Designed miniproteins, single chains, continued (2). Designs and how they scored, part 94

Each design is a single chain, and the fold is of that chain. pLDDT is the mean over its residues in the fold that is shown.

## One batch from the design tools (miniprotein)

Design m7253
Fold by ESMFold2-Fast:
Formats: sequence, C-alpha cells, structure tokens
Structure m7253 (fold): chain A 61 residues (1-61)
Amino acid sequence: SDLTDEQIAEIRKKLEELRAKGSPLFKELDVDGDGTLDADEWALLARKLKEVNYDIEKLFP
C-alpha cells in the first residue's frame, strides 16, 4: 500500500466528518450508498489521492 497507517487514520477521520456533514465528496466516494467504504470504494479513494500527490488537505478541504 502506498499510504501510511497515519495517512489512513487521518483519511478515516476526515471521511467520518464528511459523512456527518452530508458532504457531496463523501457521497461521490461512497458509490454504493452504504455509508461505509468497501475495498473497491477504498481503491477509488486511493486513486483520487494519487491525483493530488497524497495531499489529504486538497482532497478534503
């Protein structure tokens, strides 16, 4: 995995905040609408992170 455990923990925390806020970004990542990210949805998130050079703050403003 290209992500560190620290980055994964930070991403999970930000995703929980976005879910609570009803963020459009979370809804885009949660393709299945289950309120949780499965392996395929997590892979999509990892791809988006690569697009921003793992700058979590750019992905989660």
Scores: mean pLDDT 64

Design m7254
Fold by ESMFold2-Fast:
Structure m7254 (fold): chain A 70 residues (1-70)
Amino acid sequence: SLIEAEVLLGLGHIYMAIGNLDEKKGDKEGAIESYKKAIELFNRAKEVAPELQEEADRYIKDAKEKIEKL
């Protein structure tokens, strides 16, 4: 459902925030793990609600760019 997809996007953003905090603490490995979990959640969201695909794909791209810069 759309509500379930929105919850998955929210969880993905929580992991993005955790990754950002890990970066601030100098924990690059922890940050990468958190960003990867966010990507998994965003992918699940777009599978549940294909209408959110463009939005989820933007978030996935942002998370991948964060990982690449670490």
Scores: mean pLDDT 89

Design m7255
Fold by ESMFold2-Fast:
Structure m7255 (fold): chain A 100 residues (1-100)
Amino acid sequence: MSKLEKIRKAAEIVGETVSKGMELTIKNDLKGLREEIEKAKEELRKEVDEESYKILEEALDEILKVLEEAAKKGLTPEALKEAFEKINEIVDKAFEKLLA
């Protein structure tokens, strides 16, 4: 696969993980959220090189922390909006590093 094809697959995995992670967080299923993040890490490890994997692993760990914090704040519309904005920043920074 080309570098761009690997990055596109990584983006698909991360995007699906964020979507499922938010659903699990809204349901207050933090165990399911942690399992989804670990599954995403295993899928990414198979699709990307070690350097790219490290960037994506760090991003997924930050996303997990943001979603757990939103759950602790009681999943208010304000907390969910803040979590969504932080996750978008984390994802953008990770993919900027992958494309550099």
Scores: mean pLDDT 85

Design m7256
Fold by ESMFold2-Fast:
Structure m7256 (fold): chain A 72 residues (1-72)
Amino acid sequence: APSREEILERGVEVLENSSDRAMRLSAIHGLQDLLDLPPQASERENLLAIAEALEREGFHELARRLRELAAQ
């Protein structure tokens, strides 16, 4: 079975590599479920909330990647 880090990284990779709205929303929802996060009003707010949760769990590199993506 994949590790928690591997599952979280797959979600981040979808957000970095896909422009498809449905695929991006699926990745955001999956990451929110794994991190026990409520949905936010915008994609940017969702990415920042997910990055903060990843940072708290010690996944510093995944958090950095999502923060850079949210800054675009």
Scores: mean pLDDT 87

Design m7257
Fold by ESMFold2-Fast:
Structure m7257 (fold): chain A 87 residues (1-87)
Amino acid sequence: SDEELEREYRKHLGHLRALTAYALSQLDAAAQARVQALEAEAIGRLEEVHRESLRNRWSPEEHRARLDEVLDEYLAGVEAVFREQRA
């Protein structure tokens, strides 16, 4: 249902924002700016996945898999920022 897809979208958005807040607490100002840029990109991708899911009536499983992909890409980007700050 549209309500089920909306709940899953909001959960992923909340998880992403929580991960961003944690990352920002551990990073210097330059690295924080990079993580904020990654957050903005990931939020835009989550919004697009959600719009496509509603338009195309994707199953909850398909919707969740695409949202998980966005979150995984975001986490990989944040990990790269942490590695660069330590190098």
Scores: mean pLDDT 87

Design m7258
Fold by ESMFold2-Fast:
Structure m7258 (fold): chain A 92 residues (1-92)
Amino acid sequence: MEEKIEEYQKKAIEYVKQAAEELRRVDPSRAAEVDELAKTVIEGIKDPSKLGEAGRAIGRMKELAREHPEAQKALELIDKAIEYMSKIAELR
């Protein structure tokens, strides 16, 4: 069980980082906001006490991606990150 949690954490973090990179590419003017949101999500993936903050941050990243039709790749990466975050929650 613990090994699966670590695997899912690594996957979730990978997808969050890729989504942040894609969002910065699509809208460089929001790079600082995206980096702070991604940091908050990664902290919540590692620390369950910050899961609520992580949930709000990933939701904000998804809303930013929805502002741009060209950010479809970012939306897909965000949805994959959310999927692994949900798997982690189910195993805890």
Scores: mean pLDDT 83

Design m7259
Fold by ESMFold2-Fast:
Order: sequence, then structure tokens, then C-alpha cells
Structure m7259 (fold): chain A 97 residues (1-97)
Amino acid sequence: MTDLVAEIGRILKENNIDVDPEELYNKLLEAAKKVGVNSEGGLLMLLAIMANPDADKSLGIKLAEELGLSREEARRILSTGSGVENLIIAVAKKLQE
């Protein structure tokens, strides 16, 4: 199990979201591939960029759209200092619908 799967599982548990962390991790990897990010390391770098409120988030917004979020939801989430955690929560809630 990767460190990212463990981190996703912790975020989901702390927010009382009943979604499989591995399913969400695989959705993140597939969405990353669709926006041109073909490795786990590349995904981790993109998530680090998305965690920085001052960074250009164009690619992060595209990632969130591939995960089923609207562009407006993506922009709102990624404008916060907790952008990665908020993205994981929002995507997991969409998976429960």
C-alpha cells in the first residue's frame, strides 16, 4: 500500500466518509493520466502544487474536473490552504452519489 493510500484513508476516516481509499487513489491516478500526469510521483507533485494557494492551479483544476467536480467547485476548493484535503473529501462524496 502506498503512503498516499494511507493518507487518503486517514482523511476519509477523520471526515466520516465511507469510501475505499484504494478506489479513490486509483480514480486519482486515472484522472492524472487524462491530464498528462503518468506517474505516482507526478501526481504527488501536482497535489503539492494544489496545496499551495499562490501556485498556478490550471492543471489541478483539470484533474478535479476529470474526477467529476465542476470547474467552479475545483477553483473554490483549490483556492484554500487545505485544497488537497478538500479535493479528496469532495471527490469521495461524489463517489457516494
Scores: mean pLDDT 78

Design m7260
Fold by ESMFold2-Fast:
Structure m7260 (fold): chain A 77 residues (1-77)
Amino acid sequence: MQITILGFRLIALEGELFMLERVNAPQSKIQELRDLIDEARALYNRLLTTNSQSDLDALQATLDRGIELVDEVNRSL
């Protein structure tokens, strides 16, 4: 159940990346967000097999960092 919510959060973060690319946000910030999304995808795939609290906490923290970066970029546009 919690894994499903984190999956939707990951999809939402990918949507935010798409929007930042569309508004021609700085390439360095786009790359930083891409790296965070790649980390989140790896953690999500790992969590599906491990079902570990540690992987869940790591994924949640990575998604939170991604949203913080999106908010920072949007404030500076």
Scores: mean pLDDT 84

Design m7261
Fold by ESMFold2-Fast:
Structure m7261 (fold): chain A 73 residues (1-73)
Amino acid sequence: AREAALAAVQEYAAELLEQVRNNPYFTDEQIAALEEQVARELAQFAALLDAGELDPEEVLRAYQAQRARRAAA
C-alpha cells in the first residue's frame, strides 16, 4: 500500500513535470527549479506516509480515481 501510494504520487508528479517541460513558455532554469521543488515535496510526502500521518490506501484510491477521470475525459 505505501509503495503503491508513493509510486502513484511520483507518476502524477512526473506527468505534470513532462507537461511543464513541453510548454515553450517555461525556461530550462524555471523547469529545473520546479523539478527541485517537486523532489522536495515528494520527500516530504514520503516522510508523512512513513509517520502514518497519511493513509496510503486513501492516497492510492484518490490518485487512481484522478487517473480514471483523466482517461475518461
Scores: mean pLDDT 76

Design m7262
Fold by ESMFold2-Fast:
Structure m7262 (fold): chain A 97 residues (1-97)
Amino acid sequence: HMERRRVEFELEGRVTPEQLPAVRQAVDEIKAALEELKKAGLADRYEVSFEVTPLPEGEPALVRVRVEAILKDWSPEADRLLARVAQAFARLAEILR
């Protein structure tokens, strides 16, 4: 039987204008890996939310990134692509710290 597996990641932090390009690159890497999962038929759907909220008195913006995917079950290919998502998310966590 096909068992649906839900994967969800959420991260929030503050970034300077200088850090924003690296944040965007990591988000794009996450989107690319999730798109490969969907095209390979390994995921039914995925969603990536990327919000930038300017702070009233501060230059660093508040960034929130949420990733959700519904997988069609485990496979080595799915695990490889999920590892790419996790790696990009780890880079995001380092930047948003």
Scores: mean pLDDT 75

Design m7263
Fold by ESMFold2-Fast:
Structure m7263 (fold): chain A 117 residues (1-117)
Amino acid sequence: SLEELARRLAEVLGLPEEIARDALEFARTGVSTVPIPSEVDPRRVALLLAVLAIHTGTAERVAEVLYSVGLISEESKELLIRAQKGEVPVTEVVREVGKELGIPEEEIEKIVEILEE
């Protein structure tokens, strides 16, 4: 399920379960119901949102939000949209966007392993 995927990705990224649930709802609806605590790294939330948006079919909207707040480049925005269309693997998005966001390589590879199951 997408709920289980969000939870597993959040665990790898060191994000609370509440943030995982809020991220999935934001990907689905564009509405956030939980404030992001100042202790949570927004770059880790951005990677979670990018992956979930591809799976929910909302990559264009979420990519625009992440781009507008300066978290991802225009090239990464295009990668999310292309992945949703099936033009690139979601694992390529995780590697490229994860590197841009400064996510540790070990965490990126754990997310790739989850997505390849």
Scores: mean pLDDT 84

Design m7264
Fold by ESMFold2-Fast:
Structure m7264 (fold): chain A 72 residues (1-72)
Amino acid sequence: MEEVRRLAERVRENLQKADEYIKKGMKEEAAKYYREAIENVRELGRLHPSVDPELVDAAIAELEKKAEEFEK
């Protein structure tokens, strides 16, 4: 339970950092934080099977699209 909460907090923090770097025009840094958020979401799905897999997959897909856009 504590690990799930911590991973959720890391996702939120990484998304906030990505948003901050986007506002600064630092797209490459923003993409890195989206990639870290993806890893945290993926680990959440692994550690807590009760989490809706469709929500996990949807979150990863959205973050992957954003990271790819900022990496171009």
Scores: mean pLDDT 78

Design m7265
Fold by ESMFold2-Fast:
Structure m7265 (fold): chain A 76 residues (1-76)
Amino acid sequence: SSMNQQIRNDIVSYGNNIFDQADQYRDSDPVRADVYIRIGRGIIDWMRRQASQTNDMQMQQNADTFDQQIQRIEQS
């Protein structure tokens, strides 16, 4: 539905903003970066549950992309 598409787009936008902030603060304020990483993990968990319940492969792929992004930030 158009509502599900809008929610997916909103969540992807929110996730991108959260991970951008995590990356921005990684070196200057690691404690703040960690808070954003925890929020990002919450978004990923929600996305995975929604993907499973609605069979939304695009949502699952977006969650996988965010999970890879968080791993890269943590390894840096």
Scores: mean pLDDT 84

Design m7266
Fold by ESMFold2-Fast:
Structure m7266 (fold): chain A 91 residues (1-91)
Amino acid sequence: IRLEVVEKTANSLSVRAVAEKVEYDALFLAAEFEDGTIVGLAVGGPSEVEASFTLDGEDKTVRMLPYGAKGLSRSEAPTLLAESEPFLLKA
């Protein structure tokens, strides 16, 4: 899987995850904060997903986490495919 930064401002980040080989039924993008909180941002098709995140009120470091899912059911946990470098966002 490939992570692409589409756009970054002081308080916002847009990231695209692209699979060159389609092995999952869906791709998910989540944001992880420095306190370990994970927030789901977007669900896409099997080949790509894009998510945008805008921060409000506080400076935070976020890491973007692309996941792949097979079966799209509660019984199959999404698989973490990569981790981005941490991004510092200002509110």
Scores: mean pLDDT 70

Design m7267
Fold by ESMFold2-Fast:
Structure m7267 (fold): chain A 93 residues (1-93)
Amino acid sequence: MLEETIEELRKLGMTEEEIEQVKNFINGEITENNTETMKELIAELKRRDAYAAAGDRAAWEAAQDERTARLRELLRQASASEPPEAVRIFIYG
């Protein structure tokens, strides 16, 4: 796992318990049950990074809460219905 990504997710509001659960999952098998959700989560992360890369820190900061809420809701939906390890690994890998 990329420690850099894990630290970023902590700053976005991921709890240590949630992060530890994901770390535990990567010790098992990789599953491919929800590729569409995984792609959507990756797209959200890329959109957030594009905001930061544009050099408009104030706009990025203002949008961060919305991006964080969106990402967390997508993760929550995936975890609540069917916790696919592939989705969790993509978020933290």
Scores: mean pLDDT 52

Design m7268
Fold by ESMFold2-Fast:
Structure m7268 (fold): chain A 95 residues (1-95)
Amino acid sequence: SGGKLEITKVSTRGQTELGEPLMVTVHTKVPDPSRKVEARLLDENGQEVARGEADENGNASIFVDNVTQRGTYTVTARDVETGEEASQRISLRAV
């Protein structure tokens, strides 16, 4: 299949303050819904802080127990078999 994996939406729930938990929901379009997709949240240094797997609808939930840094994060969605990846930058800051 030659379709493109893409991130269609990223939403956040919870407090974005330092020391508070955060839920990041990543909505993806997967060309083949049988594919396994992992969503990861990367900090500004590219270090993974949390991950989640996409469900059958292409939605992944990433739970962060403690937000340690404000600033720019990157959400990635990756097909674990093909290595195809989509990414989107998000900003986390005090509410």
Scores: mean pLDDT 75

Design m7269
Fold by ESMFold2-Fast:
Structure m7269 (fold): chain A 72 residues (1-72)
Amino acid sequence: DLEEKLEKAAQLGEEAIKSGDKEKMKEAVKKMEEVAKLSSPELAEQIRKSIETAKLGTERKRKAKEEAEKAA
């Protein structure tokens, strides 16, 4: 089911954002893009916007960790 696949991909993306894990984010993006290819154009656009937001969130978390390491 596309809904189940999208839900799992979104969950993986949320975990990646919280942990700042680039590898988890890459996997989440990959899964979301696969679902987008199988979805309606409208849903695919929503998925792509979610991917952009998730990437930005992960990058912000990564920079925060990098600055914390530099301060320690």
Scores: mean pLDDT 75

Design m7270
Fold by ESMFold2-Fast:
Structure m7270 (fold): chain A 96 residues (1-96)
Amino acid sequence: SMTEQIRALIDQFIDEMIKLIKELKLSPEQRAVVLREVAEIVTTFNTMLAHKASEEEIREEVAAMVDRAIARLRAAGVPQEVIDLFEQLRAQIKAV
């Protein structure tokens, strides 16, 4: 299903982001900002599943959340490699 594809994309994104944070040696402050955005995406996805939102509603809302996360991360001055990973997730979700 579309929902299972989105879950798999989020799970892969989390794994890749944890590896990237370690590789880039982000400051505690930058790490906290990045992990907060990741947690918000995961929490919203799980909440929408619990409330039986449609697959299209889940796809649209998760994509919108990733767009908002990208804007906030750019404003926070996190490394471009982090932003690139969020942009890849956005593109993958929109392709589902």
Scores: mean pLDDT 89

Design m7271
Fold by ESMFold2-Fast:
Structure m7271 (fold): chain A 88 residues (1-88)
Amino acid sequence: MQDQVQSQINQIQQQIQDMNNFINDNSSTLSDSQRRAVNDVWSDHQQNVNQMIQQIQQQSPRQALDMANDMQTSVDNVSSSVQTVINS
């Protein structure tokens, strides 16, 4: 269970890094409104994910896994929203 939680945290951190690279690579093609929309959504989400990672380590293994699953869903949804803004 602990190994599953750590694996999921590692996956989430990799997704965040990949999304940061994607945003950076597309930053020169974004309008001012698109840049603001991406920054507002993504910055808040990164702060929330970092807080959740810290809290996960204080939970029981089962609760930690449930929190990691919720965090994964949140990252997937926000990443999809950011990609939609960049592609619009």
Scores: mean pLDDT 78

Design m7272
Fold by ESMFold2-Fast:
Structure m7272 (fold): chain A 47 residues (1-47)
Amino acid sequence: MDKLDAFYQAAKEAADAYYAGDPRQYDLHVRMVGLFYDMLLDSSKSI
């Protein structure tokens, strides 16, 4: 499963939102990055 790819994609979208001057979108994408990170830590249970 490409959880790491999803993590990088979310981080890239967060950076893009930051440069677009959208702090709310930036915050949401940062939260998504955190969720994907947590899923990676839980990979021993799911994968």
Scores: mean pLDDT 71

Design m7273
Fold by ESMFold2-Fast:
Structure m7273 (fold): chain A 89 residues (1-89)
Amino acid sequence: PSEREIEAEALVSFVYMALNLALKLDEKGDVEGALESVELAEKLAKEVQALGDEKAAREIAEALREAAEKAKDPRVKERLEEVAREVEA
């Protein structure tokens, strides 16, 4: 694989990890920690978008939408929905 492909795959994996952490913290009632993890996911998602990999960007947008559906706290859900819209744009 090219350097770009390796970087895209790594960033996608990191976004999944950040989203899983956000949902786990949200489930425990740690809304602040969950929002911090969503902010990390947003930063990583924007880096994937900057690479121009349409498949990776679509995969990330889908992951963000699924995370938003699973979120318990309305603040965490709203933030995930906002990030998903930004990545899809």
Scores: mean pLDDT 84

Design m7274
Fold by ESMFold2-Fast:
Structure m7274 (fold): chain A 82 residues (1-82)
Amino acid sequence: SMAEKLIEELAKKYGFSDEVVERIRSLLEGVPEEYKPTVAALLVAAIEFDLETPKVPDEEIAKFLGVSVATARRLKERARSL
């Protein structure tokens, strides 16, 4: 998928371990295909720049990604565990 290619390129660029790559893949499993690249980029930005995606309101993430508030909340909780 396009998300997989993005993850591979970012892992190569930033030197991510195989474990980190697998955690990102697992986190994306429940995300609609059209939003996986955006969510992957946000997770990489959170790691790279020490930004916590969970600090962004659920409603704002839901609106940005075009998903339900419940889905946004679940993604935030998983990001905290990454």
Scores: mean pLDDT 62

Design m7275
Fold by ESMFold2-Fast:
Structure m7275 (fold): chain A 86 residues (1-86)
Amino acid sequence: MEYEEQARRLIEAAKLATESAQKLLDAGDLEGMKTMYENAKKLAEEAIRYAKQTGDVAEELIKEAEEALKRGQEVLARGEAKAAAA
């Protein structure tokens, strides 16, 4: 029960950090974007660790955390492409 609640909270936090990274990228703050991406990555990786401790919902929670990681990686890639174009 506690592991599921912690995993869900960390997934939500990772999603919010990814949204913040995207807003910083849109504002042209590449360093701020990288900082928020690193936070999102750590939160998503921690969510996966907690999710693995859940039996019945582990697969779904891991999938949600991995999707958050992928979104963060896409924001980072867009930021790197924007930096290369400047």
Scores: mean pLDDT 82

Design m7276
Fold by ESMFold2-Fast:
Structure m7276 (fold): chain A 99 residues (1-99)
Amino acid sequence: ALEEELRRLARELVRVAREGHRAVAARDEAAAEELAARMLELLERLRELARRDREGAFEAVREELRREVERLAAERGASAEEVAAALAQVDAVAEEILA
């Protein structure tokens, strides 16, 4: 149950962050503000659950960040070097998200 909730929150956080980037790129201020508020709510809930299972939260966030890097690389035609560099940063980014 907790593990499933952590994975759900991590997936939703990454999805909302992606939608937020698109809203900013489209200069849709109303959508960007709504998505930023939703992201803050997800971060607060994720960090709260991370106090109960830090390792599970870290693994959930890391896995979803890795998937997002791979998805964006395929979509944008990123080089193998760019993908490797982004993947090398995933653990540090996951740690920062849970701080």
Scores: mean pLDDT 85

Design m7277
Fold by ESMFold2-Fast:
Structure m7277 (fold): chain A 57 residues (1-57)
Amino acid sequence: MEKEEKVRRALRLLADPDKTLEQIAEEVGMSKEELEKLLKEYYGMTPEQLRAAVAAA
């Protein structure tokens, strides 16, 4: 997957309350650390911040 596709997929999975960050990273084919870096590069937030924002919206 392209980086952009991975980021979009991860963000969509973060909206799923049953998915942990580790499971999301595994599903998009990267480590938790790689996912954290990628999400910060695209959205300027940590995965925890993004998940909280999505859950609150």
Scores: mean pLDDT 75

Design m7278
Fold by ESMFold2-Fast:
Structure m7278 (fold): chain A 88 residues (1-88)
Amino acid sequence: PLVLPSITVAVEMSAYEDVDAGKMTEKQGEEIIRLAEEADSAVSNGDYEKGLEYLEKGAEIAGQAGAENSKRTLENQRETLKKFAEEV
């Protein structure tokens, strides 16, 4: 059953793009990806609130770094998860 695409995959793509563009460090990209993995884990355990919190933290890190693409991706994933949580 396909319900929600992987948060981590979407975030990884944006994080690699922003690191390659010099908009954030590799370490910042790794932290954002880690937070996306934690969000996917929380969602898998039915903890949508924790998933949203991890995505919010990731967006804050991306915003502080000036990584606008990663920030937008994390905010979009957070909004998608919020809508999904409201439907279940």
Scores: mean pLDDT 81

Design m7279
Fold by ESMFold2-Fast:
Structure m7279 (fold): chain A 92 residues (1-92)
Amino acid sequence: FVISVSVLVDGKLAEKKTIEDPDFEKARQQAIEWVVSAAKKYKEAEIRIDTSGSVQETEQLAKDTVAALEAEGIEVEEVEVIGNTVFIKLKK
């Protein structure tokens, strides 16, 4: 599985991470941990996650990522899933 996470600040790419693992659960866990770390660094950011997983796996990744962000006290303004891509907008 391949998961690419992009952090956009004011519409510009600030940071990107690509995670590759044959196990989706391991790739997912690594992606969530990196997103939480990035969100703490870039508070007013949009996070885009592109996955090689199914639509259902992508929707589950979106839910789990939002739950992890909220557990760390990071407020999520908007979440959208389009096919294999997750868009997360962080609240100021």
Scores: mean pLDDT 82

Design m7280
Fold by ESMFold2-Fast:
Structure m7280 (fold): chain A 74 residues (1-74)
Amino acid sequence: PMPSIDEMVAGFERMARSLLESNPNWSDAQKRELLEALLRWEVEEASKTLPPEVLAELTARMRAAMDRLLAEVS
């Protein structure tokens, strides 16, 4: 069964936080590039199974989570 949007966003946030914790010495720009790459990969994989309207909502929520996490470490 496919996870809910809430579960997928939570999974992305957990992965993003782990990546930031694993790369504490990286610049803010490098951290942003890392999370942008993760977001692109997650969205590309989800696009293979999710309808466009669900994919758009998932993408927006993941981007909001990414921006919050990056603000915390800046």
Scores: mean pLDDT 81

Design m7281
Fold by ESMFold2-Fast:
Structure m7281 (fold): chain A 72 residues (1-72)
Amino acid sequence: SLSKAAYELALWMLKEKLSEDLSKEELLAKLEEKYGELLTPEDREILEKILDEYYKNKEKLLAEARKELAAA
């Protein structure tokens, strides 16, 4: 599910202490820096869709992810 993948992205961003103010392009650059060598062209297409879903629902996803991390 893209929604689940976008939520996992929100969790990852909070664990990595990345700014929620990052643009899609800036966040993609951070992902390429950390994981680019592991990503296939197909993975990059999926990642673009995950980023679109994340930015569509950003505030909700980050709020839910913060609650999960506070409970852990």
Scores: mean pLDDT 81

Design m7282
Fold by ESMFold2-Fast:
Structure m7282 (fold): chain A 87 residues (1-87)
Amino acid sequence: EPLYRLTEEGRKIAAEVGYTKDEVTRGELAEIIGDYVLKHKLFDPEDPRIVDASDTILGKVLGVDKFDGRDFEAWQKLFDALAEEVP
């Protein structure tokens, strides 16, 4: 699998869930983001498909307060902002 280097924002998120590596696969990055959402209990209690990213690094990156946790475009935008491909 290709390796990605965490951006400054990606390292902040990774640190909050106990990851200390600077390089991740896309699968590891998805796991880090998922662990961050679970740790901070960001799922809407009335609709667990919705992630309330307001006042988080995820919301700042996406430019939205809430997103569907299965939105492929939102996840791609997070991947592009939180990690860059290692040459």
Scores: mean pLDDT 78

Design m7283
Fold by ESMFold2-Fast:
Structure m7283 (fold): chain A 83 residues (1-83)
Amino acid sequence: MKIPSAEEFKKKLEEMVKNLDVSKIKTPPHALSTAAMLLAAMIYDENPEVAELVRKMINEAKTDEEQAKVAQAAIDLLSEYLN
């Protein structure tokens, strides 16, 4: 599956974050953020705008809960496109 445009990716990511229950996230925020950043780095050459968007959204998260939700959504969405 091809990674969509940055605009489409952002809309899907925001929808996933809105529907994600942070209380069900078992993995620590730091570990999730690290995994999401690694996936963003892997796609940078092909989709630099999407990679930069993932980095920006994680960096803009103000709380551990927001960081966990954004990182988990990014991991889930990118994993769908990389498989």
Scores: mean pLDDT 80

Design m7284
Fold by ESMFold2-Fast:
Structure m7284 (fold): chain A 81 residues (1-81)
Amino acid sequence: SLDDIIAKGEEVLREVARTRDLAVAQEKLAEFRAYAEEVAPEHAEALVTALQLAVHEILEHDVPLEEAIAWLRRAFRQIFA
């Protein structure tokens, strides 16, 4: 479901914010891509692109985790609209 996909994306953002490790971010993004390609192949590229942007904002611009999560939820819902 869309809520499950959102929850998986939020899990990635929380782990990225916790570790602040680029290698962990790359691993979690690759895992999310595989998940998205399995559950929503028609939207996988858009979902991965949105998650990559949110990860970049946390790591490079120190955007608060809750702001990045709120943005990701809106972006994922727009992709499925």
Scores: mean pLDDT 89

Design m7285
Fold by ESMFold2-Fast:
Structure m7285 (fold): chain A 72 residues (1-72)
Amino acid sequence: MERRKRIAADTARTAVEGALAGANLRFNGALVEQSLIDMGVSREEARKLGEEIANPETTAAGAERVLAIVDA
């Protein structure tokens, strides 16, 4: 696995942890979207997951999906 993809995965984990703590949801959603793109996820899928993180009603479900991708 390339170093850039590892850094992107670590950024996504940190952003998910912040969002689950209720902090900076829109910012953490944007970090998740960009990190997933850097990991090779499609722009459409990454945007959808970032929006799920940014929405307080869907943050927990989005976090589970993002972590499943990052930890695979």
Scores: mean pLDDT 82

Design m7286
Fold by ESMFold2-Fast:
Structure m7286 (fold): chain A 103 residues (1-103)
Amino acid sequence: IDEGRQLYLQKKYDEAIKILTEASKSSDPKKRSHALFLLSQVLADQGKDDEAAEYLKKSFDALSSFDEVDELRLAVTIASSKSAGNEKVAKVAQEKLDEIVES
């Protein structure tokens, strides 16, 4: 996961996607969720809003409870996605945040 994140921060998107796709097959739900979240971020940076939103939703589905979802991470994702014009990513993140805060 750290390798995939470093590649993403360096804007090495193709290498990041490869590493993160393998990490998304992890049997550890937290590692799988984090890899799927980073894949969503890479795709969002590439302007692939539909694919980014799909991977963000999959990252939430990989976790078993609301306690495993970082509300601050969701708030940052909503703000950055709106700023970048990734409206579908923003919607998926907002729907998950609303689910958590209404629980």
Scores: mean pLDDT 73

